Designed miniproteins, single chains, continued (4). Designs and how they scored, part 87

Each design is a single chain, and the fold is of that chain. pLDDT is the mean over its residues in the fold that is shown.

## One batch from the design tools (miniprotein)

Design m15008
Fold by ESMFold2-Fast:
Structure m15008 (fold): chain A 85 residues (1-85)
Amino acid sequence: SSQLDELEKRGQEILERMEEIAKQLPVGQRGLLLGRVGTLRDMRQYALDEIKETGDPSLLQEYQDLIDLEEKKVERLEKYLEEQK
């Protein structure tokens, strides 16, 4: 669906933003942030697999909530880094 396609695109953009932030951090802190990127990839894959297996449209709402939460986390981190200039 167009909604799922949009959510997949947003999820990809979140991952790319996290990787860009990681480039600005020392090696140790960068590793921790990239661990978060791995966790988000796993969470997205799990949600997509459940949607495919069950065909349950209510799982689309759970996927939406997951993406919304992770986007907020990225925005907070970007704001923190901006304030550290």
Scores: mean pLDDT 77

Design m15009
Fold by ESMFold2-Fast:
Structure m15009 (fold): chain A 100 residues (1-100)
Amino acid sequence: SIEDLIKKTISELQELRKLAEKLAKENPEKKDEYLAIAETVDRMIKELQRLLDEKAPKEELKEKVEGILDTLETIKEKFPELKEAVDKVIKLLKKLLEEI
């Protein structure tokens, strides 16, 4: 279901946020960059949770998912070390767009 895909996407975004926070601790020279990614991912989690809780219209859900997908593609390009975790989220978001 669409609801289950959103919940799975939130779970994978939570793992991506944890990874960014871990990398911030392990790489002090890039701490601010990784914390900025963690904050961006946290905003994505909150937005998807809002859409889920409010039972948002299909059109709004599609627009927001496309925006999240574009941001994640940019993160993946700039931070290759996050590619594996980001690709897991992108796969779920693309599947969600097919169901919308």
Scores: mean pLDDT 90

Design m15010
Fold by ESMFold2-Fast:
Structure m15010 (fold): chain A 95 residues (1-95)
Amino acid sequence: MVEELRQTMQESIQRLQQTTDQAISRIPDPSMQQSLRDYTQQVIAELQRIADEAIRNGDYQEGIQRIQQLTDFSIDQIDALTNMYLSVERLAARS
């Protein structure tokens, strides 16, 4: 149970970090890069809070589900922001 929660946390942090690194590599704007880093750090902090609560309460399965849901939501948000930025840049370059 604790091992499964820890593994889920590790996988979630790795997925978030990888998604953020890919987004940063595609966005040359330093301000947007910093915003993405700050967002990722805030999400990781919230994941840690969820994990700590799950350990304290013994609600490992609920904790795992919440971690997975927040991770998936956050990855989708990073991807959406990246795609929006790239779309705006393409329009500006054509103008």
Scores: mean pLDDT 86

Design m15011
Fold by ESMFold2-Fast:
Structure m15011 (fold): chain A 87 residues (1-87)
Amino acid sequence: MTLYLGMDGNTLLLVIETDDPEKVVEALRELARALGATIEIEVDGNTVKAVITTDNPLLAQILLEFLAKEFGGKVVLVTPEEMKKLL
């Protein structure tokens, strides 16, 4: 699993490449609930795209690092401009 993360203020943009998209979606929804955050998710084959809006983006980043480790993957921090190429 590779999780590409773009951060823009209170918004986290995610593009996740995974062989287990359904499990990743479930984990992201639970993460958003734990944060009290808003989440929008789109799935395209083995790619999960998500937008998280939260008042605590740094905590969200930390939780996403733990999520990536749980799935045997890594987080790659990208600029918002680089993220637009992945979306």
Scores: mean pLDDT 85

Design m15012
Fold by ESMFold2-Fast:
Parts: C-alpha cells; sequence; structure tokens
Structure m15012 (fold): chain A 97 residues (1-97)
C-alpha cells in the first residue's frame, strides 16, 4: 500500500539523516523498494538537511520531470532549494512525527 511505502521511505530517510549518508545513496537504496517520486523526495530531504543546495536543485529538477507539465523555472528551483535548506531542522522534526 502507499502508506507502507511512505513509512518505509520515512524510516530509511531518518536513518540516513542520523548516519549522515549521501543523498545519492539514499536514492539508490529507496529506488529498489518505493516509487521513483518517493526515492527522489527522500534524497532531496537528506540533501536539504546536509545544507547541499546544489544537490537539492538537482532532485527538484528530477521530481519536476515526473509531473504531467513542467512549470518550474530555474529561478523558482533556486528559491525552493534555498527555502528547503533554510528550513532543514523543521523538515527533520516533521519527518520524525
Amino acid sequence: SGREQAQKAKEITLEAIENKEEPEKVYEELSKVVPEELALLAALIVAAILGDEETVKEYIRKLAKLLPEESLSDEEIEELARTLVENAELIKEVLKK
């Protein structure tokens, strides 16, 4: 079920954050067991918590390509990546709940 996939993505993401794993490794591990969008989202969250704005931008671009219509400009991607990095601690606390 989608709930079981989301829970597994959450657990692996939290473990990756605790172990300071690279976003790419989180993506590779999750892509074997959850849908592509969840694997990309988890890698994005890990990159944001690490403060890696460039890697956050890369995962936002990959996620945007999975949407029916690509609507994000490079400026919007940059602003979103900055916002996610600045709010990394809040994202981590929400993920733990």
Scores: mean pLDDT 81

Design m15013
Fold by ESMFold2-Fast:
Parts: sequence; structure tokens; C-alpha cells
Structure m15013 (fold): chain A 102 residues (1-102)
Amino acid sequence: LATPTVTMSPASTTVAGNGTVTLTDTVSNLVAGRTYQVSLYKSKNGKKAVQVATKTISGSQTSATFTISGLEKGETYTFWAQVTDLATGQTSTSNPSTVTVV
């Protein structure tokens, strides 16, 4: 079975303090009729990652979008997504997205 894949965009961006960032996950190698979970993780300044959002998607979807607000001025955040096939438990992790808050 093909493992689901996920890619995050943008790879890097700069936002104003208390600003909002929109992260788009492009998903591929999904099977129609199956259900997948896309989880978004956040690390502040290289510290331990926490899961900040999750979405359930169908195998016919090509993307999941997350909007994150309340980012702290002067901090750097790294986001990444994990896609999980809920029938098999197989997972893939995206490229990181670096968000600098000014």
C-alpha cells in the first residue's frame, strides 16, 4: 500500500506579532473512500513540539488548511504536519514551515 504524503506551504514566512499565518498542507497517495487525519504540530524557538490542530479528511481531498493566530512578537515557530491513514495507522510527516514573528 502507498503511504500517504503531505507537503506544507509556505516553507518560510514572516508575520507581525499577534498576526495570523495560514498553512496549507497538500496531501497525496490517498485512496478514495478512506479517511485520514492531518495533525499540525508547532515548536517555539526549537523547544518541544505540541499538536495544535487536527482535521479529518477524505481520500478524495488534496489539501487541508490551518489558520494560526496569536503568535508572539520576537519568536520563531516551526510548524509541520503529519498525515495518518486511520485504517492502517501509516503516517508521513511534511517539510517544516518556519514562521518568524516581528
Scores: mean pLDDT 85

Design m15014
Fold by ESMFold2-Fast:
Order: C-alpha cells, then sequence, then structure tokens
Structure m15014 (fold): chain A 76 residues (1-76)
C-alpha cells in the first residue's frame, strides 16, 4: 500500500494514463483481495491522482467501479 502511494506520487499527471493506473492496481492486487482493493489505499491513491486530472477518472472507473463512486463523492 505504501509502495503504491510512492509509485503514484512519482508519476506525473500527464503520463499517468489508464494503463499506468491499471499496472499499479495489478501490483497491489497481488497482496490485496478484491474487497480490500475496493476500499483500501488504492482508492486513496486513485482519488489523489485522478481528482487532479478528470481524464483519469474514466480509466480507473472501468477497472474499479467502487473508486469511480468515491471520486464522484470527493469531487462534490
Amino acid sequence: LEKLKEEAEKLDPASVSGASIRAISSSLGDDVSDEDIRKNTLMDIALGKISQHSALNEEVGKKYPEIAEAIKEMKE
């Protein structure tokens, strides 16, 4: 989880495409169950990076619908 935050932080928003977010999510998935992914640090990282760049919202939403819902709440 901490490693995922560090990886997301070093990525610039312009280069953080859906592919990059999916790769990071896959790395976390090895240590985290589906339910944990839905409500854990991955969501915090997605909200932190994606709320800054609206284009990323769609990409992460496709892989993790729970994150898309959280983003909607955070944006409002």
Scores: mean pLDDT 48

Design m15015
Fold by ESMFold2-Fast:
Structure m15015 (fold): chain A 108 residues (1-108)
Amino acid sequence: MAKKIGVVAIDPDPKLAEYMAKSTSKELEKQGHEVTSYSATTPEEALAATRRLIEQGVDEIVVVTTDSDESIEAAARVAVLGEEAGVPVTIVSTLDSVRKIRELVESM
C-alpha cells in the first residue's frame, strides 16, 4: 500500500547525509511511496526536519544514520519525537547502530 513517508538522513558529513537521503528516497519511490526527505548534520537539524514531517502528516518516518555516536544519539531523539507524535519510525543503519539507538530510546 502506498504511504506518505518522511526520510531523515543523519551524518556529520553534509554530502553523505544528502546522498543517504536521496538514495533512500529513490528506493522508497520505486516501491510506490510518496517521499519527502531531509538531510541533517546535527541533532537540532534532525529534530527540526522530524517536526516538519510530523506537521506534513506523514504516515511513517524513516531515519537513516551512520555508526557515529552523535548520529546514533540524534536518531534516537528522532525516534522518541516520532513515537510521541504517534508516527511509526523505522531505523536504517548497521545492525549494531540500530540496537544502540533502540537501547537509547528505551532509556529516554
Scores: mean pLDDT 82

Design m15016
Fold by ESMFold2-Fast:
Structure m15016 (fold): chain A 59 residues (1-59)
Amino acid sequence: KLEEVLEKVKAAVKKMTEAGRPPTLEETKTMIKTAAARAGLKLSDEEATEYAKKILDEI
């Protein structure tokens, strides 16, 4: 479930970057938290920040 959430956020981040509007760290973190909550997952702010940094580093 978490892997699916991260893949969806990564795909959205890539789409935004291709459109010339790459998201900020805070925006990416919010996307992860929102998608995780919808999937019934609880993420700490620290965990969401780490995943957001990792996704942005892969772009």
Scores: mean pLDDT 81

Design m15017
Fold by ESMFold2-Fast:
Structure m15017 (fold): chain A 75 residues (1-75)
Amino acid sequence: GDKKAVDAAIKGIKNVALNSGKPEAGEEAAKTLEKLYKEGKSIDDALKEAGKILLDAGVPESQVKGVITIAKRMR
């Protein structure tokens, strides 16, 4: 379900941000994802906003794309 996708995305986001030396960006992106999900935004829109935060912080695009793809498969 969407909750499993959100939980998987939070773990993936924090992991790729930590591996990129940007753990604070991972925390912000995860918090934004959870907030948007609780506000009734689609998981796709929430993932897009979280991904933007990671990209703006300098997390590699390939890693951001990977975590989004994995999270979408958990739906």
Scores: mean pLDDT 81

Design m15018
Fold by ESMFold2-Fast:
Structure m15018 (fold): chain A 77 residues (1-77)
Amino acid sequence: SLEEVLRKLEEARRKQEIKAEFERLMNDPNASAEEIYRKALELGGVEEGRKAYREFMDRQRKIKEENEKLKKLLESL
């Protein structure tokens, strides 16, 4: 039915928009973990939110480790 097709397209578009906002937040170092978690819940519920939060925390840790390495290198020069 046309109505079912249109509804599925509408839902797909909404999910793409939420996903794009989520990806923007994930790439923003100033974004809060709470904002990322809430946006991920909108995409796929609690499990998706937990995964997104863990990925965010892992990215933040890696950024911090790289900055510490760079700082030590500069201090030794």
Scores: mean pLDDT 75

Design m15019
Fold by ESMFold2-Fast:
Structure m15019 (fold): chain A 71 residues (1-71)
Amino acid sequence: MEKLREVAMEAAKKAAKEAFAKPGATDTEIYLEALQAAIAAIRDYKQRPLTQEDLELAEEAAKKAVEELKE
């Protein structure tokens, strides 16, 4: 679980930074980009379908990544 959390968090942070750099990006758009990146990273790492727990982990990672960008 810890390794999956790290993978999700790294992907979410990278995507959030890229989305934040785009002119006119909303908080919702930044969050969705981070969430999609976290989901994709978990999928790539596991090379298997996502479980409910994987989705919850991706949501947590995306939320934290967005919070880190607010200043």
Scores: mean pLDDT 79

Design m15020
Fold by ESMFold2-Fast:
Structure m15020 (fold): chain A 84 residues (1-84)
Amino acid sequence: SEILELEAEAGVELIGAAVALRFGDKEAAKKYAERLAEIADELAKLGANKLAAEIYRAAGDIYKEIGDEEEAEELYEKARELEE
């Protein structure tokens, strides 16, 4: 399933983001957040709206942690729209 493959990819990117955040690598954390948002976009196209919303929130949390609050709020809004 393409959805299961994207979920697995999101899991790998989430681990990478957690490591980057632990070591204060904001540039790496931002790249992982960007990849997670792209994965969430593809999941939303496939109709996996709940999973896409969860991944958008995870990406938003990464942006918030690195101080990119505008990007975080945009991703939180995308997540909310998918769960309405």
Scores: mean pLDDT 90

Design m15021
Fold by ESMFold2-Fast:
Structure m15021 (fold): chain A 93 residues (1-93)
Amino acid sequence: SEVEKLKKELEELLEKLEKGEITGEEFVEKTTPKIQELNEKDPEAAKKLIEETMKRLLEIYKKKIKENKDELLKKEGVDPEEALKEIDKVLKK
């Protein structure tokens, strides 16, 4: 199925993102057109896949924040402690 194929592609991209082989921007650029195409064909399946992907992405982002706190603090508008708190709130629900 198209959903199964896209889910596999998203998992491969998420693993690359976690390993630092691609940037968050590259992940979005590669996934957005695929998700948009699925949304046009099956909006319900697209919504579920987006929710699952967002949960995985938040877990990866949380790990990256913990590993790179000092670097993130140097960027205006990024508070790693506040970001971790917001991510935990979403993941716990």
Scores: mean pLDDT 72

Design m15022
Fold by ESMFold2-Fast:
Structure m15022 (fold): chain A 72 residues (1-72)
Amino acid sequence: KLEEEKEALEEIVKYLKEVEAEGAAHADDEEFLAKMEERAKAEEEKLEELRKKLDSEEVREEARKLAEELAK
């Protein structure tokens, strides 16, 4: 069961890395990059808490929503 939740978390991490890589390519918005990193760090705490749960599909859905929030 943990494999499904692990996949969800891995996708979030991958998504964050893609955003970071894209941001690096667009150095025009240094502030945007800094804000994205700040948000990623804040949301990482929530992701870490979800990792402790890892008890159902609900965790996967919550992790996905956090990734979307980081995109804001």
Scores: mean pLDDT 62

Design m15023
Fold by ESMFold2-Fast:
Structure m15023 (fold): chain A 75 residues (1-75)
Amino acid sequence: MEAEEKLKEGEKAFKEGDYKKAIEYYKESLKLTSDLELQLKALGNLARAYKKLGDGKSAYEYLLKAAEVQEKLRK
């Protein structure tokens, strides 16, 4: 699925140290999916990438969004 491919592209960019490009791919993945498991993965990866850029505020905001999705997955 296209959303999963965007996640993979983001993970590749993250491994290469291109955290800004990783963030772009993770945001694209979120726009392409309504699947809560994929949203959780993308949100967690966004928080990690923002932390690497030193943007602690954005990292924390995405962690909170990931926690909300995690609760929905638990029903």
Scores: mean pLDDT 84

Design m15024
Fold by ESMFold2-Fast:
Structure m15024 (fold): chain A 86 residues (1-86)
Amino acid sequence: SLAEEVRKLLDELGRLVGEAERALQAGDIDRAQELVEEAKKKLKELQELMKKAVAEGKASTMDLFLYTVEAGAIHMMERMVENAKA
């Protein structure tokens, strides 16, 4: 279902963000960058699914909240990677 696809992508994004954070903590900036880029691709997929879910009246408040949290985390990680490369 659309809800199952959204939840799967949310779970994948949470995992990728966690792995990116661990890579940053270890000083592996190249690995963190790779994980952030992968997360950005998954976030784009989730954004398209969320647009469809909202249009079909199938988006839950929880899914919208989790989407916002993951989007914010990815944005912060991207900035941390860019700052570490400077």
Scores: mean pLDDT 85

Design m15025
Fold by ESMFold2-Fast:
Structure m15025 (fold): chain A 56 residues (1-56)
Amino acid sequence: VLRPFEDPRFLEAMRELGKFIKENGLSPSFQDVVDVLLENDFDVEASKERLLELYA
């Protein structure tokens, strides 16, 4: 989907989530991170909580 990749919010959110994933030793795929971010309407904090539930 091109729309999420064109949104500057997407790039910033992916940067924050990538840092969080590295700091917490999580191993989601790129697609899983994108799916979580989209499911949470680009809410980085909600996406962080969801990633911990699934991958921690």
Scores: mean pLDDT 76

Design m15026
Fold by ESMFold2-Fast:
Structure m15026 (fold): chain A 95 residues (1-95)
Amino acid sequence: DLREQIELLFRFFNADEEERERLLAELFGISLEEAREMLESKEKFREAVEEAARRGNRLFRLMLEGERAARAGDDARAEAYAEALRAPAEEVEAA
């Protein structure tokens, strides 16, 4: 669920380094070792995000579509993807 994924992301940003690895592994559904490799390699991080989005991870799909729109200069579409993330994020913050 998008709300659960956003909650994990908020916990990730507030976590220490050791907890970040665990939360990243949970968020992507990967091993702790793979999570460490992702943090050290921009290319591996990008590939993991694209794979997770392909598998139906809604958070990463919205983030990637937003990035594609921004890169294409489609600010309105990029804003729409940001808006789609804002409402669930506010619900997580309010909880």
Scores: mean pLDDT 74

Design m15027
Fold by ESMFold2-Fast:
Structure m15027 (fold): chain A 94 residues (1-94)
Amino acid sequence: SELDEEIDRLLEELVEAWKAYQKGGSLEPIREVLRRLLRVELKKYNMTQEEIDRVLAALDDVEEARELAEKFKKQKHYNIASVLEALARVLEEE
């Protein structure tokens, strides 16, 4: 699907951002790709606008991002949960 193709492109961008970070670059490109990936994953699962807004509002808070990851994991939305966990790790490293 169009959303699956977008996710594949974003995962490739995430790999490139990670390679740049390992060569001494900043974490910001990784954060930006994860934010974009999260938005696409939420659209793929047809989440409500209120749920999307809540998730996006939590992006600068490590604890809130981890709590949301656990909630999505309990709902078996593992892709969304893994992106939130990755984002929380990036926020914690800064």
Scores: mean pLDDT 79

Design m15028
Fold by ESMFold2-Fast:
Structure m15028 (fold): chain A 96 residues (1-96)
Amino acid sequence: DEELERQIEEIERLAEEHREELEAVEERLRELLATLPLDEEMADALTRALLTLLGEAPLPRPATREEALEALARLLSRILGHRGILEVMRASLAAS
């Protein structure tokens, strides 16, 4: 289906544009989390709560605050990535 191929190509282009935005958001999240008064225990607890909400297996316990914040930032970036893809798909559908 030639029309389906064109729609896939358009979605890929939109996803590429949003990739740069998601990378910028991920970097800002890492910076923000580092400035928050989150200790290792709080960051690990939040990561575990989010993983449970997503139905995913728990990660190994972090050894340092930096590792805990990194795990949290990566998980939040994944969540935002899924949302970004949904927004891209919605925009593509509306443009039809």
Scores: mean pLDDT 68

Design m15029
Fold by ESMFold2-Fast:
Formats: structure tokens, C-alpha cells, sequence
Structure m15029 (fold): chain A 103 residues (1-103)
């Protein structure tokens, strides 16, 4: 499937894409950074769900979420006390715990 191949290529580049976006977000105002971060991480979540539906191994999904968690922790350091970033981090941590419980 061309869609499966495209999603796998996006997953392989996930850390690089997230690094570039996090550095971009760090240059924005707090309000703009919050909005862009929420939109971008929601899109990443949809990609991970599609990869799961296509039979991506659970271990790779967990690896992808751990990368997302590290990038959100970096944003939390750049924007201390931002409740939206802290909430996104908690949601990612909860999903990691849920997926690990499946193994």
C-alpha cells in the first residue's frame, strides 16, 4: 500500500521532524507556540494510530511515543508552567503506560 509506505517513512523520520518543529515552536510567542504545538502533536498522534491500524509492532509505537514525550519535555523547559504542554505530556505518558500494559 502506498499509504502504508508513506506512513512508515514518516515514522522513520519522526525524531528529525519533531526536532525541527520543536526548534521552530521555541522561536514563537507563548500563545502561538501553544497553538502550533497542540496542532502538530495531534497530527503525530493520528499518524501513530494509522500505523497501529496497519500492523506496526507495539514496541515501535511505544518508541515513537517516547520520542514525542522527550520533545514535549523539551518544550516544557522552554515554556515553564504552560498548562497545555503539561497536559499533552501527561496524555502521552498515559498512552505509553497503556501500551506497555498490553505486553
Amino acid sequence: SPLKQLLLEQFENLEKILDKRVEEIKTLSREEAEKLAQTFFNEVGLILERLKDLGMPLSKLIEGLEIVKRKLEELKKAFPGNETIERMLRLVEEEIRRLRAEQ
Scores: mean pLDDT 78

Design m15030
Fold by ESMFold2-Fast:
Structure m15030 (fold): chain A 68 residues (1-68)
Amino acid sequence: AAAQHTADVLAEAEARIKALPGVESATVRVEDGKVLAFVKLSTDDPEEVTRILQEVRRIVAEAQARIA
C-alpha cells in the first residue's frame, strides 16, 4: 500500500541520517507532500555541519523521489 511504502521510505531515510557521524538525533516526516528532516547535531564545526547537511539533503531527495 502507498501508506506503508511511504512509512518504510521515511524509516530508511531516518535510519541513514542517524547513522551519520555528528548526528545526535533525527526525525523524518512528510508535510504537504514534502519530506522534511529534523536533525540535531553533536558538532558546531561549520565544515562538519556543511558536510552533514549535504548528506542529509541527498538522503531526503532520494526519499522524496521514492514517495512521488
Scores: mean pLDDT 82

Design m15031
Fold by ESMFold2-Fast:
Structure m15031 (fold): chain A 73 residues (1-73)
Amino acid sequence: SDAPELRVADLPPLSPEEAARLTREELARGRVVVPTRASPEAQEAMLRVVGEHDERVAEFARRVIEELEERRR
C-alpha cells in the first residue's frame, strides 16, 4: 500500500525515548501506532521518526493527534 496502516491505541504514558523506539519498531512492520494520550514531547519524538521514514504518514499521524486533543475539550 502507498501508506502504512495507522492505529490508535490506549497505551500507558510513554517517554519521548519510548515513543520513538515504539514508532521505529512499528514502522518496520508497516504501521504507525498513535497513543490515545501522549505528552507534547512524546508526540514530537514520534512524529520526527515517522517523518524521517515517510512524510505523508507523518501528516496523517499529526492529524490524528490533533483530533485526539480536540476530544479532550
Scores: mean pLDDT 76

Design m15032
Fold by ESMFold2-Fast:
Structure m15032 (fold): chain A 75 residues (1-75)
Amino acid sequence: ELPEPSREEAYAAIERAAARLEASHPEAAATLRALLDAERAGREPSAELVEAALAIPREVWEEFQRLVEEELRAA
């Protein structure tokens, strides 16, 4: 098993996963990157950004989660 990732390691993995998702789902990738940017800056995401995230299909969220897991294993 891998040790628990640091917050910065987790953010880096999420960013790489979003970059990989951009090739297949560019709109979802942009929304996820904007959410990550807000989280890293300590800002609460806007209502519009939250609505955009909720509009992402479940299957795209599942693909993104798999990509994040792959990036965390690769680190």
Scores: mean pLDDT 79

Design m15033
Fold by ESMFold2-Fast:
Structure m15033 (fold): chain A 83 residues (1-83)
Amino acid sequence: DEADVAAALARWRATIETKAEENKRRMEALGKTVEELRAQLAEEAAAARAVLAAQGAKAQPLLDLLDAAVALYEEALARMEAL
């Protein structure tokens, strides 16, 4: 139901915030560039979006969450680029 979807979205947002911070440390350890990570994000987001879009209108809340998660990750990448 809608309440279960809302609860799942809230948990996902908390997870994405944590992962954005962890990703900075992982990128430093791997020596990857911000540009490389941005390209990987774009590719993975496009693939995930295609899978969700194929599931129709009921997947719209997950598509909206994916867009929000991508925006948060891009913000994290921009902050790393400013270092």
Scores: mean pLDDT 75

Design m15034
Fold by ESMFold2-Fast:
Structure m15034 (fold): chain A 78 residues (1-78)
Amino acid sequence: MTPEERIEILNKILEVVAEYKEDAIEFARKVAEVLGDEELLERLERAEKEGNEAEIKEIIREVQEKVAELINEQAKIA
């Protein structure tokens, strides 16, 4: 991922945070869409359909970790 691609992704994530800050599941879904993570999107959709609260919580945690990693990588360049 180039620095320019990372900035574009982070800008899209900031828009998602502003719009979906009160809905953790929708936040996770929109961030996964921005990242192009089809596997994560499919996992989230299945977990919601199955009512698998443990898997939903795990997916939200993974999304938060991915966002933190992107922020940390950008901070190293700045």
Scores: mean pLDDT 75

Design m15035
Fold by ESMFold2-Fast:
Structure m15035 (fold): chain A 90 residues (1-90)
Amino acid sequence: MKKIEELIEEIKKIEKETLEEMKTASLDEAKKIAKETFEKILELLNEMIELAKKSNDPKAKEKVKETIEYIKKFEEEVQKYLDELEKKEE
């Protein structure tokens, strides 16, 4: 069972690897990569939420909230990249 800190690091690693993989992908492949990546990130986030709930640590809940905001920012960056790829296909 991973600790909350390990889950945060896994999410960050997935985000970096996803952006790199998308750079060499077609628009359709990049969209598929993004979808699959967000599904994996949500799974890890749910695991963090369950760990925070089980720990009764208020700081763990704060880390979950911070991670949600971090994921939202990543989603915005991915969307901008997809928009740029789509514009190039014009």
Scores: mean pLDDT 80

Design m15036
Fold by ESMFold2-Fast:
Structure m15036 (fold): chain A 96 residues (1-96)
Amino acid sequence: GSKDLYKKGLEYVLKAAMALLKGDIDSAKEYIKKAKDYAKQLKAQGDTASADDVLKIVDVVEEGIKAYEEGNVLKAVQLAIAAALRAIGLLLDLEQ
């Protein structure tokens, strides 16, 4: 169902944020691609709210990847932490 897709999307943005924290940009980009694929599936099922939640975190990780590639490691780390905390919070809400 859409809840399973939402959980997968959130798990992949969390993995992307964690990869970015490690400086593993290639893995971060692969995980972002997976998260976007799940967001697209959510939109196709009419769950636009869950898709938008995933895509907002994707945007934060993508900004972090860009900051890292520009040599701004501190900004990349701050954005990765923010993305990870948002994903964790939404994942915890799904268990309630």
Scores: mean pLDDT 90

Design m15037
Fold by ESMFold2-Fast:
Structure m15037 (fold): chain A 98 residues (1-98)
Amino acid sequence: STLEEQVLADLNSLSSEAYHLIAEEKYEEAKKLAAEKFKKLAEEAGLDPEKMGELGERYMEVVAKVVELLKEGKIEEALELARKEEEKLLKEYEEMKA
């Protein structure tokens, strides 16, 4: 219960902070925040914290690239990147759990 409460609090904090940073175009700070939060969650769950940190970094890097493509009017490229990277990240997470 305590661990589950802490995980939920950390995820809610990450969501709020990440959205705020992305809105301010502070992409590197958002990437670092995601890496730190994913690494902490991995340590608490008994997963590889380095791999989870890298997954968090790549997730935010993809979000930042999608936002930049949308700002450039490259909507089709943004949607394709989002779909492709979401599938790849999900697969890597599943492999880490196996």
Scores: mean pLDDT 72

Design m15038
Fold by ESMFold2-Fast:
Structure m15038 (fold): chain A 72 residues (1-72)
Amino acid sequence: MRKKLEDEILDSLARMFVSVTLIAPPEKVLASLPTSDLSPEFKEIAEALARGEISPEEAVERLKAILREKAA
């Protein structure tokens, strides 16, 4: 059972994270990979984004899925 409001919130959070990653220079993102309490998957997504291997839209979808699974 899924609420559309919850989906909107998750999408906003994921999009914000991706936006911040895109604003930072790719070389700096790769050099300073902050290993935080975030799952390793977040780091992989940031690396792939910095390399241009995945689109920002795909990164948002992947982050949203991880956040949803982690929360529920």
Scores: mean pLDDT 64

Design m15039
Fold by ESMFold2-Fast:
Structure m15039 (fold): chain A 102 residues (1-102)
Amino acid sequence: KKEEAIKLITEYLDYAARHPELTDEEIVEMALKLFDKLLELGYPIEEATTLAIITAVGMAVIAGRSYEDALELARKVAEKIKEKYNDPEAVEKGMERALDPS
């Protein structure tokens, strides 16, 4: 599970490095696909949300977005997950974990 998650995240970040033309909508869609794959691997919603958001922020920064734009993308990913899974507390906890002040 952990090695599979790391491989998926690395593949998504490598894709962003090769495709700086990625749109905000494409980054959000890729993060949502990663979230679904993480759930298939048995990750709980909170942890899957954290990993998907960290990956979305990383992709946005690698593709040349400002950190502020990357944070806005992270919020859009969280809202899309809330819409699909209707577990806002778990999603909010996952997002807070990903965006810890550092």
Scores: mean pLDDT 82

Design m15040
Fold by ESMFold2-Fast:
Structure m15040 (fold): chain A 86 residues (1-86)
Amino acid sequence: AEEELRRELAERLAKSPGVSEEEAEELARLRVELLQAVEAGDAERVRELATELARREAELLARRYGADPEEVYAKAEETVAENVAA
């Protein structure tokens, strides 16, 4: 039920302030692909998808709070490292 999971995630993400429906759908797609890569045990793909997801989320946070995207992204990279290690 990949399409169902994607829609559920997109709906949840769209509830976040400053996130458009298009952005929520893109983030949901990346999260589903990340989950699939984790289930497949593909460490390289997990790292790539987690990094891309963190970058997208950093851009959204930067826009919401008027912060520097580079600072937010640096913190997001730290979060990706934690998630991959767990």
Scores: mean pLDDT 71

Design m15041
Fold by ESMFold2-Fast:
Structure m15041 (fold): chain A 66 residues (1-66)
Amino acid sequence: EPLSEEEMREILEQQIAEALRWVRENPLSEEEREAIRAQIARLEATDPESLIAQLLIEGLRRVLEA
């Protein structure tokens, strides 16, 4: 029942693209930016070498920079 790693990667890339669209239309508040930074730190601490974690961290950084 869990998604394959390949399927999860595709879904994550799509979700990140949608999030980037959202933040470009709706500038992030400082509180939201802080929450994203905290999320990145948690992901880096969990498993920074996994491809899925790396993709998610990259996507969150892109959202934060938008």
Scores: mean pLDDT 75

